# Ledger of designs, part 14: designed miniproteins, single chains

Each design is a single chain, and the fold is of that chain. pLDDT is the mean over its residues in the fold that is shown.

## One batch from the design tools (miniprotein)

Design m441
Fold by ESMFold2-Fast:
Structure m441 (fold): chain A 76 residues (1-76)
Amino acid sequence: KKDYLKKQLFGNVKEWSEEDEKLLNEFIDAYLETGSVFGALEKLSEEQRKKLKEIAKKYNLDGFLKTIERYEEMKK
């Protein structure tokens, strides 16, 4: 279940670092609890959101990066 969601949200990354994968699983847990990507981002800490943005850049996850940037823009 979580692997399917990782593939849909984050693309076909062949290898994750253990640290990066742990944070992605925390994000997916928040997504499953809130039902939305924005809800998941809101539930995460500021540091976790910053790290997810770095992960999105590192693994060329352009769609996910844009979603995080839109969340940041909407947060007044």
Scores: mean pLDDT 76

Design m442
Fold by ESMFold2-Fast:
Order: structure tokens, then sequence, then C-alpha cells
Structure m442 (fold): chain A 75 residues (1-75)
């Protein structure tokens, strides 16, 4: 479930660099397109924090499930 800031557990794991937790959440059906109160998906939080392996995993999962990991793009 999302917290008061719209952050899911997947957002927190991606921001923290917890690759094992990201894998568990994706296996449990976590929504890769979910956005926090600032409009960031877990993919963008992973990139912002330098967790490129997690960003790649989120992208691969989204492609495999027909979803968009870049749901909110800020220019």
Amino acid sequence: AADANGETELHRAARAGDLARVRELLAAGADVEAVDSQGFSPYWLALRNGHTEIAALLEAHARATGRDPWAHRVL
C-alpha cells in the first residue's frame, strides 16, 4: 500500500538500492507505473539515486508485462 506521500514499498526499495526487495515486490505484482506525490515512478527514483541495476530491472519487468516504467517524464 502507498503511504501519505503516495510512495509504495517499491518506491522505497528503489530509492534505497535494495535489489532483493525490488525483486520480491515485482514477483508479488507491485505496480511499476505507480507514482509518488511528486510524480516519480520507482524507475525514476532508482535513476536519481544512482541505482542503475534496479532501474534496468524495473525497465525489463515493465517491457515483459507491457507496462511503461517512464509513466511520468519531467523535462
Scores: mean pLDDT 74

Design m443
Fold by ESMFold2-Fast:
Structure m443 (fold): chain A 61 residues (1-61)
Amino acid sequence: SALAEALAILDADGDGVIDEEELEALNAAGFVLSDEEKEELLGKSPTNPAVVKLLQERLAR
């Protein structure tokens, strides 16, 4: 699923923290995020429920 792919990209370095490089990788993969959404994701865990919900809302499938 698109959500699983997005989550895998956000956890690419395995440190449990979303960084700008991972957000750029999402955009390169076709998951376009606004600056506001990027700020909401930065510094959070990819497993954070708020992060998962935001990605689910944006990917819609």
Scores: mean pLDDT 74

Design m444
Fold by ESMFold2-Fast:
Structure m444 (fold): chain A 61 residues (1-61)
Amino acid sequence: MVGDVYRALKDQPQTTPRFLGLKKGELVEVLKVVDSEWALVRSLTTGREGYVSIGDLEKVE
């Protein structure tokens, strides 16, 4: 998972500074797995970092 590229499955608003706002289809790189629900990622389109739900990501094949 860490270092892998994932795709956002749906739009996600940035509700707090800790969470990353994403658009459906946006690509992110996983920087750190925090727990079973959350990962720290970097957007490949904006370069911004933040936490996202792992369940809302799909690994790019």
Scores: mean pLDDT 77

Design m445
Fold by ESMFold2-Fast:
Structure m445 (fold): chain A 63 residues (1-63)
Amino acid sequence: MKPLLARVVRDYEARLPRDLSLKKGDLVEVLRQVNENFWEVRNLATGEVGLVPASYLEVLGEV
């Protein structure tokens, strides 16, 4: 998949070891859509990678 740029629309607290905690307003690169509900993303400010609920992301476009 071509990477997508997305913005975090709500604070997300990691629930599992593979999850990534994010703050509202963070910009992330979507690396993989693992399933309909969870996407693997990279936080552009920290470089951290993890799974987050797709519903917490607003897709801005392809990078």
Scores: mean pLDDT 80

Design m446
Fold by ESMFold2-Fast:
Structure m446 (fold): chain A 160 residues (1-160)
Amino acid sequence: GEVEKAVEELRALGYDKVVDAILSRGKKLGLSDEQLLELLQLALAVINKAPDEEIIAVFPDEELGKEFVALARFVLDLLKAGDIEEAARLAARAIAQIKDPFEALAATVFLTISVALDPSLSREAVERFRELFVERLRELGREDLAELAQTIADEVLSKR
């Protein structure tokens, strides 16, 4: 099916741990096969540096998709300015407030891949952001999102 094809494409690119984390966490939170497919397609789109319009189209709410794209751009701007601690604090707070499990996972996948893949950020800046972002998500009671973000960032960084 389409889920199997998206899984195959991500695994072929060497993102086995990202696939396993999305599927494991999504299934535990009761996501449908359609929602799991959307998360895998989102991960592929971000990895392939798709335009913002294609990324927004993955979200069931277009306004929410636009808000997450704007958040990711603002977080990236803070990181490029060297404001790593503020970037991590703001990102974690925004994501932790999302009540819908699909939207929370989608925002975590999108932001974490976007930061880890950005070529203008040093490896050290991305590693520091990951540490602070994951710690702050845990402090906010979102261990589920913290584990997902850590797994995604670690695998994406392993390819830099």
Scores: mean pLDDT 87

Design m447
Fold by ESMFold2-Fast:
Structure m447 (fold): chain A 104 residues (1-104)
Amino acid sequence: SMEHLEAKVRLFEASVMGDAELVRELLESGLVSKEDLNMTLGELKVELGGPASDDVVDSYTPLHLAAINGHKEVVEILLENGADPNIKNLLGKTPADLAKENGH
């Protein structure tokens, strides 16, 4: 649905920005599933009608984006709601690896 797609876009934006309250609201709304938490940015871009991409950033999940930006509260909310901490980006990095490499 359009509401589901919009919610996924807002999830990625909130993860980048560290908007923990919005992440909670999206999860409580039921518009974001556990599978959506483990979607890559590239998969979302394809759903929006964009091309498939080999860009490293397009291999990031919401958890990768929150972790690389040091948004600890968002990381904790995502993990509590079933985000997979073991998903690797195209460089073989987990969210925890990216957090550590960026001083978080």
Scores: mean pLDDT 87

Design m448
Fold by ESMFold2-Fast:
Structure m448 (fold): chain A 60 residues (1-60)
Amino acid sequence: GPPIEKVTRLVGLKLRIIGLELDLERAKREGREEEVRRLEEEIERLRKELEKLEEEIAKL
């Protein structure tokens, strides 16, 4: 199986993305346009990191 360190990072990234998506929905409800933009940028960056990590794990 994959190293425990990579699995731990995978779970951590998924949980962080979920947390940021909840923060994004709150920022949207509150009309915080700059915060919405920053959260969308951070979520996109983390999703790309997650995709790369999932590809690395799939090759093991």
Scores: mean pLDDT 86

Design m449
Fold by ESMFold2-Fast:
Structure m449 (fold): chain A 79 residues (1-79)
Amino acid sequence: SAAEQAQRLASLTLEDLEELFKELDKDGDGKVSTEDLRKKLLSLGFPEEVIDRFIKLADKDGDGKISLEEFKKVFAELP
């Protein structure tokens, strides 16, 4: 259910998100493509609609890249 997926996102700590981001950021430049993040979240069992919303909010600059700062900020701003 949508409530179950929202709970899964809400149960992720900033530390968990930082570790996830670091796995995708192989170069350590602090940036990850929206495509790579999408694939990772799908592999964790998140529904596509939830992932689309999250990525859209995180990629505010529209450059197709998400910084760790943007990623954490969007997560902290989720209702």
Scores: mean pLDDT 70

Design m450
Fold by ESMFold2-Fast:
Structure m450 (fold): chain A 75 residues (1-75)
Amino acid sequence: MSEEEIETAFKALDKDGDGVIDSPEALRGVLRSFGFNLSDEEVEELIKKVDKDGDGKIDYEEFKELVKILEEKKK
């Protein structure tokens, strides 16, 4: 994925412009749209790895790390 695609996706999920995503379901849908075949359990595991505060909110830096983890799983 390009950085521009990641930024566009994040802004689409961050409808209030507060710099965080608070919907794991919406995040899963966007990741699937990018071609990442993930189960609900895999998405929850990834969120737990990047969400250091455990508040269920994903900021832009955590979102980039999540995408990076998924790309590293490609050969």
Scores: mean pLDDT 72

Design m451
Fold by ESMFold2-Fast:
Parts: structure tokens; sequence; C-alpha cells
Structure m451 (fold): chain A 66 residues (1-66)
């Protein structure tokens, strides 16, 4: 499958153990998108996976440059 990447457009603080804390500008790989607007992502900075609101993310058109 082609990897789907997104960037955090604002800070998000995890409220549950299955959620991921993000800082604005963090790049993530999108693993799953739920119909309720929550996305399962993997942080490219830490390698951790978790759920975040998709509204906090902007999809990237190209592979991210680090």
Amino acid sequence: MKPVYAVAVRDYEAKRPDELTLKKGDVVEVLERNEDGWWKVKSLKTGETGWVPGSYLELLDEEPRF
C-alpha cells in the first residue's frame, strides 16, 4: 500500500492511553481513518502509534522530508 502522511496543524494532548500526543508540525503516517473523524497514526518522530482527531491533521501530497 502507498503510505499516507499528515502533519499536525495544532498541538493535541492524549486523553486516553490509546491516544497519541502531537505537537504542531509533527509528521505522522496515517494507518486508519474512522468514520467518526478519529485517525490511527504513527509518529515519525517517536515511532509511537495512537488515535488523534483527524481535524488536527492535514494530509500531505508527497512523502515528507525530514
Scores: mean pLDDT 78

Design m452
Fold by ESMFold2-Fast:
Structure m452 (fold): chain A 59 residues (1-59)
Amino acid sequence: MELARAVEDFEDPSGNYLSFKKGELLEILEELGEDFVLAKSLETGEVGLIPKRYLEKVA
């Protein structure tokens, strides 16, 4: 699986994006253009859209 780590906290009150905390591990399911990914939180099991700027690929 492709893993990424959140670089800062993010909360979306609109519900359009997945909310997460700094240091949270996420599985990248799909890349959606240059700005967004579809990802799954390994903490909560929730799936949603995340802006790529908040993620670092785990080496």
Scores: mean pLDDT 79

Design m453
Fold by ESMFold2-Fast:
Structure m453 (fold): chain A 106 residues (1-106)
Amino acid sequence: SSDVDWLWQGGDGSTPLHQAAAAGNVEAVRAALEAGADVHATTPTDLGDQTALHLAARAGAVEVVRLLLEAGADPRARDSAGRTALDLAREAGKEEVAALLEAALA
């Protein structure tokens, strides 16, 4: 969608991987990972210390969550509020992402 073009222009301390994950953009996530993006990188504390996995889970982006887990994303990582990606998926009502994360934690 055209509304995400500004996301790639952002200078708020989020990486391209964070922006792609939040947008649910599978191709952009794949490109960022292939370019050597740090899958463990967090947003600044002012933005909640969230990984790309946290952002994808909140967005309900199933294929992005799968790609991030395959790339070594830690499903146990906690944001500044102590929430995991699974907690965010459950809070957002993203049942398919929640099931995928529960399987990754088993």
Scores: mean pLDDT 79

Design m454
Fold by ESMFold2-Fast:
Structure m454 (fold): chain A 153 residues (1-153)
Amino acid sequence: SRERLRKEAVEEVHRATLDTLNTLENTRNTVNSEMNKLIDELKSKAGDDATKKAQDLKNEVMSLLDQAIDNVRRAYESESLEEAAKLLDEAGRLLREARRTVEKGTSDLANAVPAVKSTVDSAKNTISGSLTTAISKVGQALDLAKRAAEEVS
C-alpha cells in the first residue's frame, strides 16, 4: 500500500538520521578533545594571543557543530520527509562551514606559531577527517530523504 511505502521510507530516513546524529556527537567529542589539547600546548609554548585565537576557533567550530546537531535531531524527530530533507540540507551546510573554519583557523595558527605546526596539523587532520565523515553521513541521509519525499509525495 502507499501508506506502507510511506511508513517504510520514513523509518529508513529515521534510521539514517539517528546514525548521523551518533556520528555528529562523536565528532563533537573529537573537536572538543583535539582543540583542548592544542590550546594546552599553546599555553605552554606560545603567547596569550595565539591561545585566545585557538579558543575563539574552538568556540566558532563548536557553535556550528551544535547548530548542525540541532538540525539533525529535529530531522530525526520529524514525521515529514520534506522537513527532514530541509533540516539535513541545513546541517550539511553548517558542517561544510565548520570544516572550512577549521582548515582556515588551523592554517592561520600554524603560520603564526611555526613551533607548534605539527600539533596544529595533527588537530586539523583529526577534526577535518571527523567532519568529512559527518558531512558524508548527512549527505547520504539527505539524498535518502529527498528520494523518499519525491517517490511518496
Scores: mean pLDDT 89

Design m455
Fold by ESMFold2-Fast:
Structure m455 (fold): chain A 95 residues (1-95)
Amino acid sequence: SSLAELLKKFAEAIDEKELEKLFRIYDKDGDGKLDFEEFKALIKEIAPELKLSDEEIEEIFKAADKDGDGYISYEEFKEFLELVKNGELDKVIKP
C-alpha cells in the first residue's frame, strides 16, 4: 500500500539521537507527549529531505497514535519506528 511505502521511507530517514533531542524541544508541556502540531513541526525539522505534505504527516501521526487520543509519547513513537524498520507493517497498518 502507499501508506506502507510512506512509513518505511519515513522510518529509514529518522535518526534516533536527533529524534530524542527534538522530541524534548517540541514537548512544550513536558508531559512526554506530542500533539499533532508539535509532531508536524518535529517531522518537518528531522526529515525535511522527504518533503512530506501535511496530509502525509497526518497519516504517519494516525498510524503512530496507538491509543487514538491525539497524542504520541516518545516510547510509542520509538516502538512504531522499530516495527516499521523491521517490516512489521501488518502490526502498524491494521483496520
Scores: mean pLDDT 77

Design m456
Fold by ESMFold2-Fast:
Structure m456 (fold): chain A 70 residues (1-70)
Amino acid sequence: KPTIQEIIEKYKDKEGKISKEALKEALKEYFGLSDEEAEEIIEEYDKDGDGYLTKEEAGKALIKARKKAE
């Protein structure tokens, strides 16, 4: 059961951001979400629409996924 910070560290790119595809993979792997559920959460937190999430946005998405999986 990795922490949210450990998930971010594993999936971040060389610029410290997490791509939508990498975050979708993490949400599915660690929280058992479907493609549609993961995509819905990512869309809520991708405020910039650039296909990448900041560490803060990704952290919020992961917290929401954890609550939904409980």
Scores: mean pLDDT 77

Design m457
Fold by ESMFold2-Fast:
Structure m457 (fold): chain A 61 residues (1-61)
Amino acid sequence: MFEKYDKDGDGVLTKEEMKEFLKDRYGVDLTDEEVNMVIKAADKDGDGVIDKEEFERMVSR
């Protein structure tokens, strides 16, 4: 699942990749501001990207 949206293969999801995932998975078309809020909730490091562990925490619970 994660690898499908990690288009760069760098082990993190950018804001754009996260936006695409949320649209595909939940049917929500978020604005940049809304997806940034989702990232801030999941991104404990505050670097503006979602790593695989943060992604797995979001989808597993």
Scores: mean pLDDT 71

Design m458
Fold by ESMFold2-Fast:
Structure m458 (fold): chain A 60 residues (1-60)
Amino acid sequence: RSPEELRALGAGLRAAREARGLSQREVAERAGVSQSTISRIERGELDPSDETLEAIKRAL
């Protein structure tokens, strides 16, 4: 994914999480990843694998 796509992806995931009243820790626990992974993805600093991204989407 491009840096612009990563920023858009991260912003979208953050918006969805905040709309549901979930913390980064709660989404991380549901998705089976670390809280730092969620934080880095939401900031556009990490390109998640498709498997990780689907796990996060299912956690929301």
Scores: mean pLDDT 82

Design m459
Fold by ESMFold2-Fast:
Structure m459 (fold): chain A 72 residues (1-72)
Amino acid sequence: MIEETRKKAEEAIEKGDSKEAARLIHQLINLDDLETARELVEKAYEAGLFSDKQYKAMMNTIKAREALLAKK
């Protein structure tokens, strides 16, 4: 499940599908695969697929989730 979501997210980034890439990265965040989610957000941003606003919003979401998990 997680590995399939990772592959689909990577394919979406390579195809330039910003909406699908964002959706799949959010699924990875919900699955607590935060390291992969962060790597994919950075990859999408470097590819020009995510705007500065999307990049900041997604990174803030990951950071908030990491903080919550650290309290468990």
Scores: mean pLDDT 81

Design m460
Fold by ESMFold2-Fast:
Structure m460 (fold): chain A 56 residues (1-56)
Amino acid sequence: MESLTEFVLEQLAARGKVSPETVEKLLRSGMSPAEIAEKLGVSPKLAAYAQKLLDE
């Protein structure tokens, strides 16, 4: 479970051409999954999943 969060952050970081730390900040900023997906160029489903992992 813990490694899943790290893995998802790395995937989003690679797709968005940013650091995993930047992705985590975006996910914690209260932006919607759709907005995060648009900024990072990933699917809204993946963005929603990552946000849920961090927002818990």
Scores: mean pLDDT 76

Design m461
Fold by ESMFold2-Fast:
Structure m461 (fold): chain A 104 residues (1-104)
Amino acid sequence: PPPPSVLTQRLHAAALEGDVETVRRLVEEEGVDVHAKNAGGYSPLHIAALMGEVEVVRYLLEEAGADPTEKDAEGRTALDIAREVGEEEVAAVIEEVLAERAAA
């Protein structure tokens, strides 16, 4: 893929910072690809899970259409990352979304 645009870099930074308002604006108003990966293979969902940013994780999964089964460059899902770093609330949100999809 081409190098990340300035907007894509800002989306990753907003996910890292827990800035859900900036994440929402970039996805909804600027049309930034919610699935866009950085040079390490991390999507915004992977970054938010790593940082324990519950509100960003909820927005990405429930409103922005992020894929909770998407793997990073190391073969880890956002759920794998949340469990590994001990972010229990993020892990619970991802597990709830996966359970709802499996029940449908």
Scores: mean pLDDT 83

Design m462
Fold by ESMFold2-Fast:
Structure m462 (fold): chain A 97 residues (1-97)
Amino acid sequence: DEARARALLEEARRLLAEARRTTDPDRRLALADRVIELAEELARLVGIKHPLVREAVRIALEAAKIALDASTTRDQILRAIGLVLRAIGLEIDIELA
């Protein structure tokens, strides 16, 4: 599980780097959504209290924030806010666990 957990975290880092390199809000939103899914999968795999989960959630929140920053339409902004709230929800789950 540790090796798979590290692979998921590395994928999250790669996707965040891709999100930083694009100005396309739809691509940033898609990348941020995938990073959050990876953080959720990591939490299921190793448990919410695992240090790698905290790092994945930090990366997910950053990806969601830069997607929001690039968003220009109402639909894009609402999707980005939803992603930010999902990432914050994971942070709350870590704190309460």
Scores: mean pLDDT 89

Design m463
Fold by ESMFold2-Fast:
Structure m463 (fold): chain A 61 residues (1-61)
Amino acid sequence: MEYYRALSDYEGKTPEELSFKKGDVLELLEHVSGDLYLARSVKTGKEGLVPLSGVEPTEGP
């Protein structure tokens, strides 16, 4: 599984985008388009689109 950690707080601009806080861990599920990935927040269980440029690879929870 691929995990990424948020580099900063992010508020989703659309209902399809995931909102997260700095340090939140996200599980990558699927590449959608360009820099957008479908991801699941490990903390909340919510799924949504995340820009890859806002996160860094991590070991996971």
Scores: mean pLDDT 78

Design m464
Fold by ESMFold2-Fast:
Structure m464 (fold): chain A 63 residues (1-63)
Amino acid sequence: SLKEAFREFDKDGNGYISAAELRHVMRSLGLDDKFTDEMIREADKDGDGQISFEEFVAMMSRV
């Protein structure tokens, strides 16, 4: 499930995944780097490189 996938990449267990780790997930799904970068920028509204579970689910719903 998306929740299990998120937990695997949430190293600190704080409810956030880094943009770098999310990029690894998207590549493993066979998505283009350009598409991945655009989705990460859209999800990372604060530009801090951290994506919440809510943002992750919203992003994956469009894939």
Scores: mean pLDDT 72

Design m465
Fold by ESMFold2-Fast:
Structure m465 (fold): chain A 60 residues (1-60)
Amino acid sequence: GKVIARALKDYTAKTEEELSFKKGELLEILDDSNPVWWLAKSLKTGKVGWVPANYVEIIS
């Protein structure tokens, strides 16, 4: 099934490959093999990008 995470705090992307989000937004985790950066899809916008793993919590 889908792995869903919730944003713990706001994040502003520093590059076009990173994803911006607000605290409380839901993200689908696509790749968590790296302990620092996860590949995620915003459930709000459908955009895909890298997120700092310590800014999100898995809830599914």
Scores: mean pLDDT 88

Design m466
Fold by ESMFold2-Fast:
Structure m466 (fold): chain A 58 residues (1-58)
Amino acid sequence: MKAVVIEDYIAKTDTELSLKKGEIVEILKLLDGTKVLVKSLSTGKTGIVPAKYLKVLE
């Protein structure tokens, strides 16, 4: 499932991923109600981001 980043996010921990607004990511797993594991399609890197920074695309 693909999502677009709606606002820049800067990783705060080693397990998180920094993302830029407009970047497309693949959602790999929902971790809890506020966090998701994603893969950046531009960099190929994976990491955790807050779900509020993403808008799901169908």
Scores: mean pLDDT 82

Design m467
Fold by ESMFold2-Fast:
Structure m467 (fold): chain A 61 residues (1-61)
Amino acid sequence: MEVAVAVKDVDSDGPGVLSFKKGDKLRILKKYSNGDWLATNVATGKTGLVGSSDIEIVGYE
């Protein structure tokens, strides 16, 4: 499974958008053509959309 780390804090109240803190580990579920990725925040267990520029891919688990 592809894994990323958040490079900044995101605190979004938008529907379907994932909130996270810099350094949070994210599991990538899907990549969309619009530049959004569907991910799960491992720390919170929540799933939502993240901007590809807000995260860095670090490997696979």
Scores: mean pLDDT 78

Design m468
Fold by ESMFold2-Fast:
Structure m468 (fold): chain A 59 residues (1-59)
Amino acid sequence: MEQLLAEAYELGKELAENRGTDAGKRMELMRKYLEVLDQAKEAGILGEVNVAFQKGYKG
């Protein structure tokens, strides 16, 4: 559970850092986030993972 939240936060941060990069890099980060969301859905923490991602993305 804590690992998924940490991964979501880091992916949000990386996506924000890569806002000006090519579409391929952004798509790869979004693909990783979708995998984290699938795991979060199975664990019942989809909302918490979304909040962690947004915190990483916004700073």
Scores: mean pLDDT 78

Design m470
Fold by ESMFold2-Fast:
Structure m470 (fold): chain A 93 residues (1-93)
Amino acid sequence: KVDEIIDKLLDKIAEKAKATLSEEEREELKKKILEELERLKKEGLELLKSSEPGPYNPDVIEYLEMLAEMLKALGYEELAKEIEKVIEKMKKE
């Protein structure tokens, strides 16, 4: 279930960063992550599929790289690979 998956992602991020998150901090980050993921999924991915080829903003590439890393942490390796292929296409031209 999405909430449990996000909690596990936050735990993995905290371990990677060598940080500990309070329950309140986890709740706030969970909401921000969910909102950014939904925004990127609906607007960002659709734009990349239907829009003209680049050049693309470096911030967008960085966001997609972070999204792919997060998806790998959640166990969605196939989705992460799909995003990585999009990034490769963006970098080619």
Scores: mean pLDDT 59

Design m471
Fold by ESMFold2-Fast:
Structure m471 (fold): chain A 57 residues (1-57)
Amino acid sequence: MPGDRNGDGVIDADELRAALERMTGRTLSDEEVAALIKEADKDGDGVLDHAEFLALM
């Protein structure tokens, strides 16, 4: 794929929740996911950039 647009953008709460649930093997609450985004994404936009998401993992 070229992957330059809309392929390596930002990770929203659904994407983060899915990734963390796969890693931890447990369900996460919306509040838990939101708290993780807030702690990693200082912009407070409710999403993580892809590099921040990779660093979080």
Scores: mean pLDDT 67

Design m472
Fold by ESMFold2-Fast:
Structure m472 (fold): chain A 100 residues (1-100)
Amino acid sequence: PPDLPGETPLHLAARHGLLDEVRRLLAEGADVNARDALGLTPLHLAARNGHLEIVELLLKAGADVNATDIEGRTPLNLAKENGHEEVAELLEKAGAIDRT
């Protein structure tokens, strides 16, 4: 069961860097743009934790690169705040807008 309201297995897999689990969940039709109680999508969690290959998979699956959490933060904001330069570059190439 999820730890937070609205937290899906895809949120947990993206947060923990479980690449094969992310692939399995997306193949099973998991909602790539699901939002938890904080408005975080799986893409926010992968970007915050620097999971580059998971960010790539989520973007290919149709993740909203400009999704905002309840504080107005995007995946790009979280990647930059946490020093994940390669993830930030990938998100910018995918059309991410810096809202800071």
Scores: mean pLDDT 84

Design m473
Fold by ESMFold2-Fast:
Structure m473 (fold): chain A 103 residues (1-103)
Amino acid sequence: DLNLQLFAAVSEGDLERVRELLAAGADVNAEFGPDGWTPLHLAAANGDAELVRLLLEAGADVNARDKYGRTPLDLAKQRLKVDPEKAQEVIRILEEAGARPVE
């Protein structure tokens, strides 16, 4: 399953493999796991600015909601508690891409 491989590559931070899987037809907006995360949710939660940019360029839904109504922006804001520098960069990228600010 290309979509499962895409999610794994995003989890690993493997930018080149993510590009290859998207080129092979992986769905950039596929939902995974019990929370219903998209690849963009995972990249934002991980504070991975390069993957966030790549996924948005590939057509990721910047306002995708998981099973709890959380957006990638919401997950990036949660990361402020553990890695504020990476979280701030991801938040900026998501907001510039049209993420709906939650205050």
Scores: mean pLDDT 84

Design m474
Fold by ESMFold2-Fast:
Formats: structure tokens, C-alpha cells, sequence
Structure m474 (fold): chain A 88 residues (1-88)
């Protein structure tokens, strides 16, 4: 499952689509991966040039906020290790 998501993310970029594209609730792929606890997918997203790690949902939540709410401590630590990440 995680490998298919990483492949989809790469296809998204190769197709010229924005990896920071927001869905109906303002959610990006990074938000969804953080909620689901998909550490390997988060790592792949963080390798992409131009990914916005501080993007906010319609509710004003960042990926790190969502990871904290879902108890995904490894993802919280991973996101905190990225230069420029912000906590609200």
C-alpha cells in the first residue's frame, strides 16, 4: 500500500501536478499520510522539491498537528527534524 502511494506521488509530479494541491478540506497528500501514520510516505514527500510542509487544512491544521492528534509520534519527530517546520 505505501509503495503504491509513493508511486502515485511521483506520477503526480511527473504529470506536472502540484504535490501541494489541496483537496476539498484543504488537505494535501502530506496531511493524509500524517493522519494515516504512513512514515515512509511522509519521508518520500519530504524528498520532493517544493513540498509545503506547513500547508494548512481548512481547519488551520498542519501535517504535524494532525500527526499529534492521531498519536503518530514518529511522524511528529520526523516533521520536527525538517528545517522550517512550524508548530501552531
Amino acid sequence: MKEKLAERIREWIEAGEDPNAQGADGRTLLHDAAEAGLKEIVEELLKLPGVDINAKTRDGKTAIDIAKENGNEEIVELLKSVPGVKEE
Scores: mean pLDDT 72

Design m475
Fold by ESMFold2-Fast:
Structure m475 (fold): chain A 60 residues (1-60)
Amino acid sequence: MIGEYVATADVPETGPWNLALRKGERVLVLREVSEDLWLVRSLATGREGYVGKSVLERVA
């Protein structure tokens, strides 16, 4: 489901494709690219990139 999610762990910058996140940072999920990889936008910075869905939890 598209929606607002929160990072459950720090995500380091490992390449030009991934989005670095801090634990507790809020993101909007734009697209599910695969079962494990989502395209998201940081609500704090406005940056977009790919993140593993396993580090994200939906905001209730």
Scores: mean pLDDT 78

Design m476
Fold by ESMFold2-Fast:
Structure m476 (fold): chain A 65 residues (1-65)
Amino acid sequence: THSPEFFNRAFTLFDPDNDGRVSAAEFRRVSTNLGEPLTDEEVREMDTDGDGYINYAEFIAANSA
């Protein structure tokens, strides 16, 4: 289990503008650069709202199991 500090910092790497959303494609690219490559299916599962963007709550849910 990672701390909230870790998730906040990680999400900021995906969303430096802090608008609260990152496109699925951009999220996949940043995850690959962090050494955590994700498949299209895995990114789709993180997008629980189905809006094509990964928000902070979805990111936390995916990483908290």
Scores: mean pLDDT 65

